# Designed miniproteins, single chains, continued (2): the designs that were tried, part 47

Each design is a single chain, and the fold is of that chain. pLDDT is the mean over its residues in the fold that is shown.

## One batch from the design tools (miniprotein)

Design m5604
Fold by ESMFold2-Fast:
Structure m5604 (fold): chain A 82 residues (1-82)
Amino acid sequence: SEFESLKLSDDDLEQIKKLFQEALDEVDALLSQIEDEETRSELASYVSARGILAAASRTVDEARKLMDEAVERVRKVLEEEK
């Protein structure tokens, strides 16, 4: 059908799920270190939005890039808090 080209393989789906779980675990650990409640809440919303975009990705590489960027953003904010 016209949707065959949009179908992910079982291996790709498993890899994306694993990537999501690893990224979520890392984000949770980083967010727990942020002391400012407002900043923590804003970053949690940002990560949630990025997760939705990653879930809409058609390739593992695109999903990985979006989640890696989300993790790096949280790390940068944590470093800026000193």
Scores: mean pLDDT 69

Design m5605
Fold by ESMFold2-Fast:
Parts: structure tokens; C-alpha cells; sequence
Structure m5605 (fold): chain A 89 residues (1-89)
């Protein structure tokens, strides 16, 4: 429904704001309410914003990680922290 689309759009906007503010726990909690495709898209945008090379290999590894570990606040938080470490190294 249009209401569900508006709610998901709000979650995406709030998650992006949380990442910009460095609030990874809030971002992970919000993202855990999204579907796999929405989370994959969001993580690709975030990785690109950190200057990481987002190619097919990167996207495939991310998708595999999401499929193997599942979409939870704890797993998403761990993934965001790992992505930050890769951007610094």
C-alpha cells in the first residue's frame, strides 16, 4: 500500500540521517525493518559514500553475507563497523 511505501521511505531517510550522525546502532535498528533488497541498496550507497569500490564482486559478497547471517540489528551493526574498518585500511 501507499502507507507502507511512505513508512519504508521514512525508515530509509531516518537510517541515512543516523549514519551521517555516526549513530550506527540506530541505523542498524532501522535497517533491520527493511527487506533484503532495500538493505543491500542502502549498504551499497553507504559503502560508496565511504569511498569503497562498489563493484559486482563487492555487491555479491555483501548479498552472500546477508543471506548467511540474516538481517538483524546486531548483524547489521557488525557489518557497518567492518565496512568502516575497510575504508580506514
Amino acid sequence: SMEELQERSKILMEARKALLEGDYEKAAELMSKLDKGEVLSFLNEYAASKGLKVDNAFTDEMLKWLEENGITKENLLAYLEEMDKKAEG
Scores: mean pLDDT 77

Design m5606
Fold by ESMFold2-Fast:
Structure m5606 (fold): chain A 97 residues (1-97)
Amino acid sequence: MLILITYTGDGKPAAELLAKRLEQEGYEVKLVDADKLTSLPEDVALVVHVRGVHASTKPLELATKANIPVVFLEGDSAGRSPEEIADELYAKTLQAL
């Protein structure tokens, strides 16, 4: 069971923190630049999208087509620290599993 973490631009630091935390807790994680995403990896059970200033629609489109749940932050992430973003997404990720 794989958790796919996708990021855009300035979302990368928060995505890296989230990936490390989930890996330390025993989850299988892949970290991918959302703008380079063409298909979902095999065995993806959950997609987490960490947006920068600009969001990518690719993670949501691919996950919806595959009937895989997506976790993302609603609203503006501007002015939040990478740690705050990672903590909020981590809580949402555990609820979705």
Scores: mean pLDDT 80

Design m5607
Fold by ESMFold2-Fast:
Structure m5607 (fold): chain A 69 residues (1-69)
Amino acid sequence: SNKEALERAARFSVALVRRYEPELLERGREALTRKVLEVLRTAFPDVVARNSDEEIEEVVTREVDRALA
């Protein structure tokens, strides 16, 4: 489903940020969220196109909160 694809893409985007820019986890939720959204839009444009901005923001916020817990 579109929601499952978005959740997988968001989790993968968080994993990429953790691997290549781990210092962003120390800069706080806003900085990490902004970078994850950038990666998601760049690496998964088809997934982004299939979801609303509100759905993307909800899922990214959830995955970022999980990463910072």
Scores: mean pLDDT 84

Design m5608
Fold by ESMFold2-Fast:
Structure m5608 (fold): chain A 93 residues (1-93)
Amino acid sequence: MLSEEEFLREVAAGLVLMILAIAKKYASPEAKEIIDRAGDEVVRALVEEGDYQKAIEVLNRAIEELKKLGDEEGAQAFERARSLVEKTRKEIE
């Protein structure tokens, strides 16, 4: 069985992936590449490494890249994902 902390990290990762999948549906090919890469890195940081700081840094970088492309919806989705990761960290740590 997963510990409560491991369970909450898995839930946070799943919610992040769901938010990013919605953002990706109408994104440009370049934005889709950013979303997929950042999503994979965030899930690995949360689930495999337990590194909330690394997950937040990846999300912050993706937000900046998406804003530069003019993908405001993708940037907002990553901002929501960042909020979820921060809240999860505060509840566990």
Scores: mean pLDDT 81

Design m5609
Fold by ESMFold2-Fast:
Structure m5609 (fold): chain A 85 residues (1-85)
Amino acid sequence: MIHEETKKALEEGREEIEKLDMSEEAKEALFEGLDALGKAAEKGDVEVAQEASIYLLEAIEAAKKGDNEGAIEGGKKAVEAGKKA
């Protein structure tokens, strides 16, 4: 089960992504990555959740620098990592 702290972190991450000035495609990729991380955390697969979180954090940092392509790529990698759970 998701810890309350993890659920809060996922909600805060979603709000941060919504505030980013980037393409709709990049935002959607980041939201999908965040959702995949949340699902992996719910399954209790710590290794998969950790891998997904690393890609998602890299994607968010790319987005903050205006790198829409990097944000999309990182978001997709987070989704693929999360699917392993």
Scores: mean pLDDT 76

Design m5610
Fold by ESMFold2-Fast:
Structure m5610 (fold): chain A 91 residues (1-91)
Amino acid sequence: MELVEETLELLSKGSNYASQGNSEEALKYLEEATRKARELEETELPKEAVPKLVAAALLGIATLIEAKDEKVKKAAEEALRALRRAMRAAE
């Protein structure tokens, strides 16, 4: 659960920085969120993790829609791919 909560927090911070137009900080948090999401793919997740993973995915989608910087959009897309793989592994 801690890894899921860390991933959600990192995506929330990345989304907030992207909304502010701070691409450097947004990229930092989105790249870290992607790394944590890849760790989640290799982790046996409890059923309680699924709603938090869905919340993280929604933050990733919001970031992808709102971001104006192409690098931030690509980072959000990569984070979403990693989260989707983690959710599939939990099923």
Scores: mean pLDDT 80

Design m5611
Fold by ESMFold2-Fast:
Structure m5611 (fold): chain A 96 residues (1-96)
Amino acid sequence: MFKEKIEIDKKILDERKQKLEAALATNPDPEFQERLRRELQVIDEEKKILDSINAEYEKLKKTYPKEEADQRVLKIYEDKLTEFYRKRAEEMAAEA
C-alpha cells in the first residue's frame, strides 16, 4: 500500500535526522556543525514533501477508486521527489 511506502520513507528520514542531531551535539567544529545543519534542513524539506504527498493521497482516495488513487499518487510522488532531487543537485553543482 502506498501509505506504507510514505511511512517507511519518513522513518528513514527520522533515523537520519536523529543521527545528524547526535553528531551536531557531540562535534564542536563550527564548519562541521554548519554542514550538518544544512543536511538537517534538506531532511526537513523532504519530510514536508512526503507530508504533502500523503495529504494528496487522502484526497485522491475520497474521489477515485483505490487502483486509480494509487496510480495518481505514485505519479505525484515521482514528480515531486524528482523535482526535489533535481533542485538539490543544481544547488550542489553551484557550490562546487
Scores: mean pLDDT 81

Design m5612
Fold by ESMFold2-Fast:
Structure m5612 (fold): chain A 78 residues (1-78)
Amino acid sequence: GPELLKWKEEYEKGRKEFNAIKERLKSQGKEDQYEALVKKMEELINKAKEAFEKGDFETLQKYIDEYNKVLEELKKLG
């Protein structure tokens, strides 16, 4: 439905933005910093998923907040 199209557009936009950040950071010699932050984000997503599956919404919110902080660090790098 309309929500699926909106989600797809937001997903594609986000993917393009992440690719642009990666290429920019790589050109600046910051690829290792980019990879370290992406790895942290992936670990936080996995922990958030486990908390959600257990119904631990307090722990879920904590990992979402930590993910958002890492995402802001990534955006500030370039």
Scores: mean pLDDT 79

Design m5613
Fold by ESMFold2-Fast:
Parts: C-alpha cells; sequence; structure tokens
Structure m5613 (fold): chain A 91 residues (1-91)
C-alpha cells in the first residue's frame, strides 16, 4: 500500500490500543507514539492542521498529568482526535 495507507493502519492500531489502555502510563505512552507518528508524516496533512493535532495531544497529556481530566476523558479525547486524523487522511 501507499505510505498514507500504512499510516492509516498504524492510527487504527493506536485507536485499539487507546481503547484497551487501563493506566495513565499506558495512555501517555500511546499519546506520545501518536504525536511521533503525526510528526514523522507532516507531508500527508496540511501543516497547520498537523500542528493543531499535535498541540491538542500535548493538551491532553498536560491535563492528564496534572489531574485536570480523568483517564476515561483523556482516552475519549485522544480516540476522537485519532479518528479525526484518519478521516482527514481518507478524504
Amino acid sequence: GSNREAVIQQLQDLIQRLERARTRRELLNIINETMSLISSNLDLLPLNTAIGYILQLIGIQFDLEKGLISLDEAKSRAIKLVQDVIRLLQS
């Protein structure tokens, strides 16, 4: 498949891992991997949009680390964000 298809498959795997995450550490690790994947593939997205997603992921990490949101809320936000990235890559 194309690089775009490979990235979509990796993002889909990250959603499954996010859904199964049971600890703050697991969720933070998956969010870091998601940011790394987006940062390594900036050419597949409009630059401003990619930066926006990275900043949102940083915000989720910050809120989770500071105890401003629950594990379930952080997980839901991260899943929604990854789903939004997949939809953009499929359009």
Scores: mean pLDDT 89

Design m5614
Fold by ESMFold2-Fast:
Structure m5614 (fold): chain A 60 residues (1-60)
Amino acid sequence: DEELKKEIEERLKNHQPRSRILAWAESKGKGEFAEELIEKKAKELGTIDVLDSGPLQPPA
């Protein structure tokens, strides 16, 4: 699960929406556990606003 947690953290930092990260985790056979890990990691990283506030930041 360390690899899964690390990948989720990096994907959240890359501004991936929760649904995209969940789909990726499901493709790895970890979908059932990924929702909890995404939620927990988003709270720890302070990325909840990015996930819930709407569209991804446009490129500068």
Scores: mean pLDDT 67

Design m5615
Fold by ESMFold2-Fast:
Structure m5615 (fold): chain A 86 residues (1-86)
Amino acid sequence: DLERRLEELLAEAEREVAAGVIELPVDRETLRRIVEEMLRAEEARENRDLEALREHLLRLAELLSEAGFSSSEEDVERLVRKLEEE
């Protein structure tokens, strides 16, 4: 269930921000959009749809750029890793 996983990851990300582990100058809506694209990229990877995977990763880079971050896949991977550790 994509929506349930999105809400779970969003809650974990907000908990990390509140705990000071991740200091993100982004609003909830932007964070939600980032997490949604991350989940869609993961689903594309599981389905081995490389074109969809690339599309979602590019959308993530654009969202990160709009939020004032350097738009890099490594930044996205660091955020995912933090969520996975919790």
Scores: mean pLDDT 62

Design m5616
Fold by ESMFold2-Fast:
Structure m5616 (fold): chain A 99 residues (1-99)
Amino acid sequence: MRTVTLVSEEHDGATGEVRTTTLTLTLIKGKDKLIVTGQMSLETAFGEEQLLSGRVLVGTMSVEVDGKTVSQKVKLTLDIQEVDPETGVTVVGTLTVLK
């Protein structure tokens, strides 16, 4: 089972505020790309921003395998598949590894 944490920092040009977004996701490998599915919890530094359809995140994906940490720059495009009051938001996305 492969679980990764994504961290993205955004700088607000108007206020100078830095927002840090942390995502913990389960990744499914598919045909030269990672497909992200499942329910997500998004916690920002301000607690006000929700991960909604069309959101694009750029950050670092870190995975630990047998004590070895691999870090990759990634671009994540997220689509809201459905919002369920009982289970929360179900999101489907495409993860692209950047070189």
Scores: mean pLDDT 50

Design m5617
Fold by ESMFold2-Fast:
Structure m5617 (fold): chain A 62 residues (1-62)
Amino acid sequence: GAAGAQAAGAAVSAKAKPLLEELEAKGEPMTGTVSATAESAKLEIKVGDKTYVFEATAAEAA
């Protein structure tokens, strides 16, 4: 359900936060795309030619 997708989204955001802060501090433009299911979330961050992929499950948010 929605709670599982939200939990997974929170977990993936937490995983990406240190990298996002570092990239923002460097002034690099970035594009983020989020895909979520009932049990998992995927965050793709594109910076120039690099793509960083973070995945998390709802269980990782607990």
Scores: mean pLDDT 76

Design m5618
Fold by ESMFold2-Fast:
Structure m5618 (fold): chain A 87 residues (1-87)
Amino acid sequence: SSAEQQELEEDKRILEELKALLKSLSREERKELLNRLFLEEGLPALEDREAEAIIRALTTGDVTPLLRLIAERQGASEAELAEALAR
């Protein structure tokens, strides 16, 4: 539908604008912008390493630090699940 196509195009435009904006900002300004966006969405404040991983993914396309954080959280969840499943 034309509405779905408009939504996808708008989302792509917003993401491209965000990437360009982040690239133009200092390291401190990037973290502040990302934290403001998270706060506006009702999400908790980001830790420095989380903010840096997201910024790196958005500005360079290097998702490795972000994937490491996801793997750490998944690993903790798997450890907790293993402990819960130990009868």
Scores: mean pLDDT 71

Design m5619
Fold by ESMFold2-Fast:
Structure m5619 (fold): chain A 80 residues (1-80)
Amino acid sequence: SSHLEKALLNLRAAIEHLRQGDVEGAIKSLEQAYEYARKGGDLEAAEYAQKAVELLRNGSPLEKAIEEAEKAIEILQKKL
């Protein structure tokens, strides 16, 4: 699915933003990943992207948000 491929690209972009300390950029990429995962029909990957956003908004360690984003990537990689 083109939507799931775009979700995967946005999840990878979000992790790169987090590695650079760019929380705002990461949230924007995760929100795009959530939308594309939903459009592609992968609600589980979408939920992990949303959990990553919630962790960032709550001031949780960036490593926890990366873990949730990596779970979404793992799910999508098995389908692509």
Scores: mean pLDDT 89

Design m5620
Fold by ESMFold2-Fast:
Structure m5620 (fold): chain A 75 residues (1-75)
Amino acid sequence: KVLTEAEAEAIVEALRPLLSEEALAAVRDVLRQSVADGASVDETIERVGRTLFRLGESSETVQRAVEIIREVVAA
């Protein structure tokens, strides 16, 4: 399954209370690029996880972000 623009917007809103504005902006850019590339949901999750680790987010925060993304896409 490929990521849609609607799913990308829903993911950003779902992650808003978890992430800083800087991390949220970086994730938004990753999601926009994933939609443009026609990337799968799993590839998008890997890209987001790597971006959050690079920004210094904890493994717990990264894991919660992945869970939220999977939940949004499953809806």
Scores: mean pLDDT 84

Design m5621
Fold by ESMFold2-Fast:
Structure m5621 (fold): chain A 72 residues (1-72)
Amino acid sequence: MAILLENLDTKLALELIKNHKDLGLPYGEFTENGGFRLYTAKGEHPIVARIDASKFTTFEELKEAVKKAFAE
């Protein structure tokens, strides 16, 4: 499974590079469109959720949004 984060600011993007494993997602990569893809395993996985990261100001707010997206 994969989650796509869109509209990331530089601060959130840097925190995500360092701490995406704290979201329970061991793999993460920047996309060509300036987003960030989080996924549970290597390889091609369908995007199950898209999250507009511009709605969040802190990594903790983003972390809770990602957890809720996986719970649905």
Scores: mean pLDDT 70

Design m5622
Fold by ESMFold2-Fast:
Structure m5622 (fold): chain A 99 residues (1-99)
Amino acid sequence: PELAARRARAEAEVGRLADEAVSYIQKKNELQEEAKRILDEATREAARNPERGPQVLAEAQKRVDELQKEIDELTQKMQSLADRAGRLVAEANAEEAAA
């Protein structure tokens, strides 16, 4: 009963971590789409006003760099979740093998 209960808790936690990872994937996709929109808009503005083009593009790149930092942080969080899920699975398998 104890091993079955521990396995059920590990599976529930892995499921929770997977759901959290899905939310991070969705947020990462939203940030990537925002970065694309910023660059597209800046490129069009630079074409409409060439005199301000370098400034507009530099400002857009700075905003994109900030979004990329958030994307990188989400990627690190996802990797941490994957590492935690892998550890939980390995521990549950080791406990079953030891029983």
Scores: mean pLDDT 85

Design m5623
Fold by ESMFold2-Fast:
Structure m5623 (fold): chain A 92 residues (1-92)
Amino acid sequence: SLSTVPTSGSFNFGKISLPGGSTLRDVGKQIGVEVPEELADLEVVHIRSNPLTGVFEVTVRKNGKNYTVYLDVDKKKVDLSDPRTQLTLKSL
């Protein structure tokens, strides 16, 4: 069925090309993931994709510190249940 195929999809962004100073919103638009406004304007410093899970591990910077946010491409959203993402939200 339609709900079986889309949820198990393999997203392969072979390369993400973003200019310096790109935000988490820019990454979300590139990969089709909705980013909450609290996270949208954070500066992206590094991106790593996990090809086994379809999750993008994005390192963002705020007040001179690096934080990790996970973007779940299959669910089209930021994984707000991750404790590291929760710490980032609490520091905002």
Scores: mean pLDDT 67

Design m5624
Fold by ESMFold2-Fast:
Structure m5624 (fold): chain A 104 residues (1-104)
Amino acid sequence: SLKEAIKSPGFEKRVESEIALFERLRARQRRPLSDDEIFTEVAILGLRLGLPVEDLIAEAEKRGLPYQAKVIRVYAKNFKPEEITPEQAELVRKKLDELLERLK
């Protein structure tokens, strides 16, 4: 499954489609989100795309966002992420970093 996912261009297309849907839903938001709220929603998107919960918590803590780290941990308790490869995780992180820059 992991080896097949690496060979499939469908994974990147799926990530891009989920990000495009996220951006469309955010564009319809009646109020602007704070940077902390944006980070939290993007981190939860990353969790849904298969990023390890530990990586997302570490990033929140690195950013000085301990409250957001707790939110991510609570969300993850009720969600089993899809298994992805380290290379797929790197692609997801890159795409989400680009998304965060666009939402500033």
Scores: mean pLDDT 77

Design m5625
Fold by ESMFold2-Fast:
Structure m5625 (fold): chain A 80 residues (1-80)
Amino acid sequence: SEAEKLIEEGKKAMEEGKYDEAARLFTDAGHVALQEGDLKTAAEAYRLASEAYRKLNKSPADKQWADAFERAAEALEAGD
């Protein structure tokens, strides 16, 4: 799927230390997965986005984004 391709690109960005690019790719992957109706992949993508923002750690906003994506993943996993 398109979401899975974006997750693969994001994982490559993580390996390269490009956390800002990875955060964007994982966020896009989550949105695409939701559009495809794949809640499991959306939750995975948002958890990865949270991790990318925590590794980025350039500003207080990065922590806020990390927390928000972690909560989004939890909600999807809980079926809320």
Scores: mean pLDDT 86

Design m5626
Fold by ESMFold2-Fast:
Structure m5626 (fold): chain A 76 residues (1-76)
Amino acid sequence: MEELVKRAEEIEEKHAKELEEFVAEMLPKAREMAAAGVAQKEVVEEALKLAKEKGWEAAAEALRLQIEFAERKAAE
């Protein structure tokens, strides 16, 4: 039990740090893309590419699910 809790805490700390770093890098880029008139869907796709390049798996999975959800709604 204790070992599983410790591993979960380490994973959560790592993911929290990765998400914070992701937001710090993506927010300025998202603002620039929005100012350039880029569609929100394209901004999310660029965010997914950045997360994959940086190895932020948790952020990449969240963005992938968001894209899939949007595509499912567009497909009916």
Scores: mean pLDDT 70

Design m5627
Fold by ESMFold2-Fast:
Structure m5627 (fold): chain A 70 residues (1-70)
Amino acid sequence: SALATDYKNLGLIKASKGDVDGAVADFNQAIANGANKGDIVNTTVNAGVAQEKAGNRDKAVAFYEVAVRL
C-alpha cells in the first residue's frame, strides 16, 4: 500500500539521521500497513550498514539487533 511505502521511506530518513527508535517505529508501521516483512528486514540491515559507513557503530548494532527480532 501507499501507506506502507510512506512509512518505510520515513523510517529510512529517520535512520539516516541516526534516530534508531523513530526508524524502528516507522518500519513496524510499514509492516502493519502491508509491507513485506523480508523487505523491511533488508531495509533495517541496510540502515545498520549505512550507520557503520558513517562511523556510528553503536547505532549500526542497534539496527542489526532490531532486524534479528523482526
Scores: mean pLDDT 86

Design m5628
Fold by ESMFold2-Fast:
Structure m5628 (fold): chain A 85 residues (1-85)
Amino acid sequence: SDGEKAIEIVRKALEEIKKAKTGEEAREILIKAAEEVAKATKDERIRHAAEALKRTLEENESVSKEGAIQAAEDLLAEVERIVAE
C-alpha cells in the first residue's frame, strides 16, 4: 500500500541519518524523505505530517543529528499509527 511505502521511506531515511556525519547532512536526508513520503501517499494525515516536518526543518538550519533522529522516529511512529488504522 501507499502507507507501507511511506513507512519504508522513513525507515530507510532513519538508517541513513544514523550514518550521517553532521546535523546538516541528517537534516538534508530527512527533508528529502519528508518530500518522498508526501508524494508516496494520498492519505492526507500522512502528507500533513510529512509537510509539517519538512517546514520545521527548513525553518531550523541548526538541527542536530540527534534532533534529526528523534524527528525521523516521531514521523515513523505517526505514519505507522495511521497505517495501522
Scores: mean pLDDT 87

Design m5629
Fold by ESMFold2-Fast:
Structure m5629 (fold): chain A 68 residues (1-68)
Amino acid sequence: MLSRVEQVTERVTAEVDAYLAANPDLPREEALAKLGALVVRAAEEYGLSDEEFAEVAARVSAWLAERL
């Protein structure tokens, strides 16, 4: 099974992907703000450590950068 970091990353990327699909002309700055808010919310919900939070943030940011 996926690690907690992988599970949270998949959840956040799925939510961001759905948001971007609904807003195809969304500016990069707003996309990054939405991603940041979703990562913070997921970290609180799952009780992530600082290291886990950093890893999720890095993975989601890399995923978004590849899409933009």
Scores: mean pLDDT 77

Design m5630
Fold by ESMFold2-Fast:
Structure m5630 (fold): chain A 100 residues (1-100)
Amino acid sequence: SIQEMVIKFLKNAIDVLNSIKNPTKETQAVINTLKDVLKKASKYTDKELIKELDKIVDQLQDAENINVKNKAPIEEVIALGSVASLASMFLYELKKELEK
């Protein structure tokens, strides 16, 4: 199901970002958003989950850009960029499943 795929993605994204030592406030805000969406995932419709994931992609991209400007550690920038790219690809797959 879309819900099971989103839950798996959110757990993996949280694990990746939690590996960052001393995350910036922006990175921590993304982690908090991922945890909040994960907590509520079972209560969302598939369409609402896709909308929440779209917001997460935007937040990840914003956090990456702010961290680049603020000269955060390269590993943190790479982690945010990698999760954003994966989220974007996953969002595309979920939109296809919703059309079935």
Scores: mean pLDDT 87

Design m5631
Fold by ESMFold2-Fast:
Structure m5631 (fold): chain A 111 residues (1-111)
Amino acid sequence: MYIKDKKKAEENFKKGVEYLKQGDWDKAIEYFEEALKYDPNNYVAYALLIGLYKEIGKTNLARSLAESLKAVFGFDPKLPEYFRKAAEIAKEVGHENIAKYLEELADEFKD
């Protein structure tokens, strides 16, 4: 896929991680969504969004996005690695529940 603006994607991703660390779910989601507008191939940002939607109780949306990624990219051996990297980021900023959910999804993608 064509990356519209890699620098803006990276800047928005870093802000998303900063707000994730602060526990500001709404801002973290906003910045990860913006990162994906500039780089739709940032699967780590997708994984973090899925984890955040689950955390704020949007469980059906989280599941729908995870199933959509698996259906389109489940053949990609790197897809589980992106989810494990997202889990690592969530764990590093103190969100073990988000990390555990993302690790469980990574294991499901090994099918």
Scores: mean pLDDT 82

Design m5632
Fold by ESMFold2-Fast:
Structure m5632 (fold): chain A 67 residues (1-67)
Amino acid sequence: SIKESVISFAKSMGFSEEEIKEVEEKVSSLPENPTKEQLKEVLKTVVPDTEENNKVIDSVVEILLKE
C-alpha cells in the first residue's frame, strides 16, 4: 500500500526509529489514497524542516503516487 511504501522510504532515507513510528502513526490517519499535499504535510511534520528534506519529500511523494 502507499502507506507501507512511505514508511519503507523513510527508513531508506535514514530516519530514526522514533521518526519512523511517528510517520507510521500520522500516515495511518490518512485515507487509503492520499493526495500529494496530504503526504507532504505529514512528512514535513515528522522530520526536521530542512531544505534537503523538503526536496526529498517532494520527489518521494511523486514517485510513490505513481504506484
Scores: mean pLDDT 72

Design m5633
Fold by ESMFold2-Fast:
Structure m5633 (fold): chain A 110 residues (1-110)
Amino acid sequence: MTLLEKLIETLERIAEKLKEIIKATKDILSVIQFSRWGLEVAAITASRIMIEGSKSPQALQDARTVLETARAMLEELLADPRVSEEAKKLVQEALKLIDEALKLIDELLS
């Protein structure tokens, strides 16, 4: 598997994991927070499509920014005492996938 193929697969896994987290936390999220998470899933999916289509350094840099935003949102969620231990486990899994994707982006930009 190429680094690019691994990045595309990792972005797909991140989007699916974020959907699981949204479902697990929906009862404690405000409408605005729920909407922000929906937009983040859409942004990760868009980043994957653009990387697959263009393979440009700009598409990789844009994906980095999207993933850094998702990481910050996940860290905020992890700090929320209302979040269940099971949901926190999903958050930790998503953070690990994001770190893997960011490393792949840095390697592809080198």
Scores: mean pLDDT 87

Design m5634
Fold by ESMFold2-Fast:
Parts: C-alpha cells; sequence; structure tokens
Structure m5634 (fold): chain A 100 residues (1-100)
C-alpha cells in the first residue's frame, strides 16, 4: 500500500508543477525560462519520493488529500472566471480614498 501512496503523491506533485509551468507560459512568454523550469521538475519529484519513503502511511494519505483539495480549489477559481478588472477597480477606489 505505501508504494501506491507514494506514486499517487508524486503524480499529484507532477500535476502541481505542470499547472505552475502553464501559468509561466501564459504570463512570461519566455521560452528559455520555461525550459529551465521543466528541467528542474525531475529533481524535485525524486526528492519528494525519497522523503515520502520515510513518512508514515497515515501522514502520506493526509498529505495526498490536502494536495487534492488545493488542486480542486485552483481549478474552481479558474472556472469561476475571476475578473481582474474588479480587482483593479477596487485598487483605484482605495487609492482615491488615500488621496482624499
Amino acid sequence: MKKKLIEELVKLAEEVLKAQLEELKKFLKDEELIKEAEAKQPGILEELRELAEKMDEEKLKELIEQIKAALDLEKTAELSGRDVSDFEAALEAAKKRYEA
């Protein structure tokens, strides 16, 4: 069972790193920085595997559930279509309040 939990954890971590990389592609438009980020992923996943092998099975299950919950929240936020203009409007209102 522990080996299966370690594989699940590594797979979830891979999804997190992939999502982070997609955000970098979206905002940076810098191919070289994107390639460097991709090259670092295998090292991070290897370190995570070694650390997970030293963890108790119960702690591994708890960590996996926490990561799943975090990923679901990120996907829900993207699907809700948060309007950046609402945030900018709030910042402008705050600035005017300080000027007054």
Scores: mean pLDDT 61

Design m5635
Fold by ESMFold2-Fast:
Structure m5635 (fold): chain A 108 residues (1-108)
Amino acid sequence: SSVQAQLNKAKQTAQNNIDNTIANLKKAKELLRRGEATPVEIAALVSEAIKNLDTLAEAIPSISSQASQNKSQILTAGGLAGKDPEKGAKAFDEAIDSVKGLKNTILS
């Protein structure tokens, strides 16, 4: 059906958005683990991840609550990165797992 085709296209777009979000969070974690993270770079990666989740929640309103929770986790990880890089890296790992959970929700 045309409705199913539109849903499949929306899921593909959402999957690409989530994969980009995961890539940004992984980059932030890797920079922290290597001692190469700057506040400007972490802030840029966090901002891009938040923007991606906002776009996703606008496109799929049913996930807005889960996306808001994931945004809160990402912002917390960004804040920790400046104070304790090891805790920040762990918080980004936890945020990545939460975003992967969001991917599973969308693809269900």
Scores: mean pLDDT 86

Design m5636
Fold by ESMFold2-Fast:
Structure m5636 (fold): chain A 69 residues (1-69)
Amino acid sequence: VEELARRAQRESGASFDTARAAAELVDEDARSGRPRDLGTLAREAQRRSGASFGSARRAVRVVSRLYGD
């Protein structure tokens, strides 16, 4: 999760806290087998990190891409 968060921070420009929240959410989603949509994950990352929706959404997009491939 930390490596994924660090990469997402570099690619999205979001804070580490935002990237970590996104990484944790995507990891949880993948392990649960019940994937949530990008918007839902971005809103949750925003709530956990306090970042803007745009920053949270960018972080989630980057994390989802890195996690899936």
Scores: mean pLDDT 77

Design m5637
Fold by ESMFold2-Fast:
Structure m5637 (fold): chain A 66 residues (1-66)
Amino acid sequence: SDANRGGAQAAAMGAAGDAAGAASAKYETFLSGVGNQREAGLKGAEAGAAGDAAAASKYGQLSFNA
């Protein structure tokens, strides 16, 4: 329904914000952390696109801690 679509879009927008934050964190860890930060960032973006904000946040944190 349109209501469910609106909710999914709002969640996707929130997840996109989380993905942008993850990208910023990835940039900061680009210098110190090596290996998985790019992969974690991509997984976060994919989870966000799927409407899974919690997974997007988790992968964003993995990108930062890599």
Scores: mean pLDDT 58

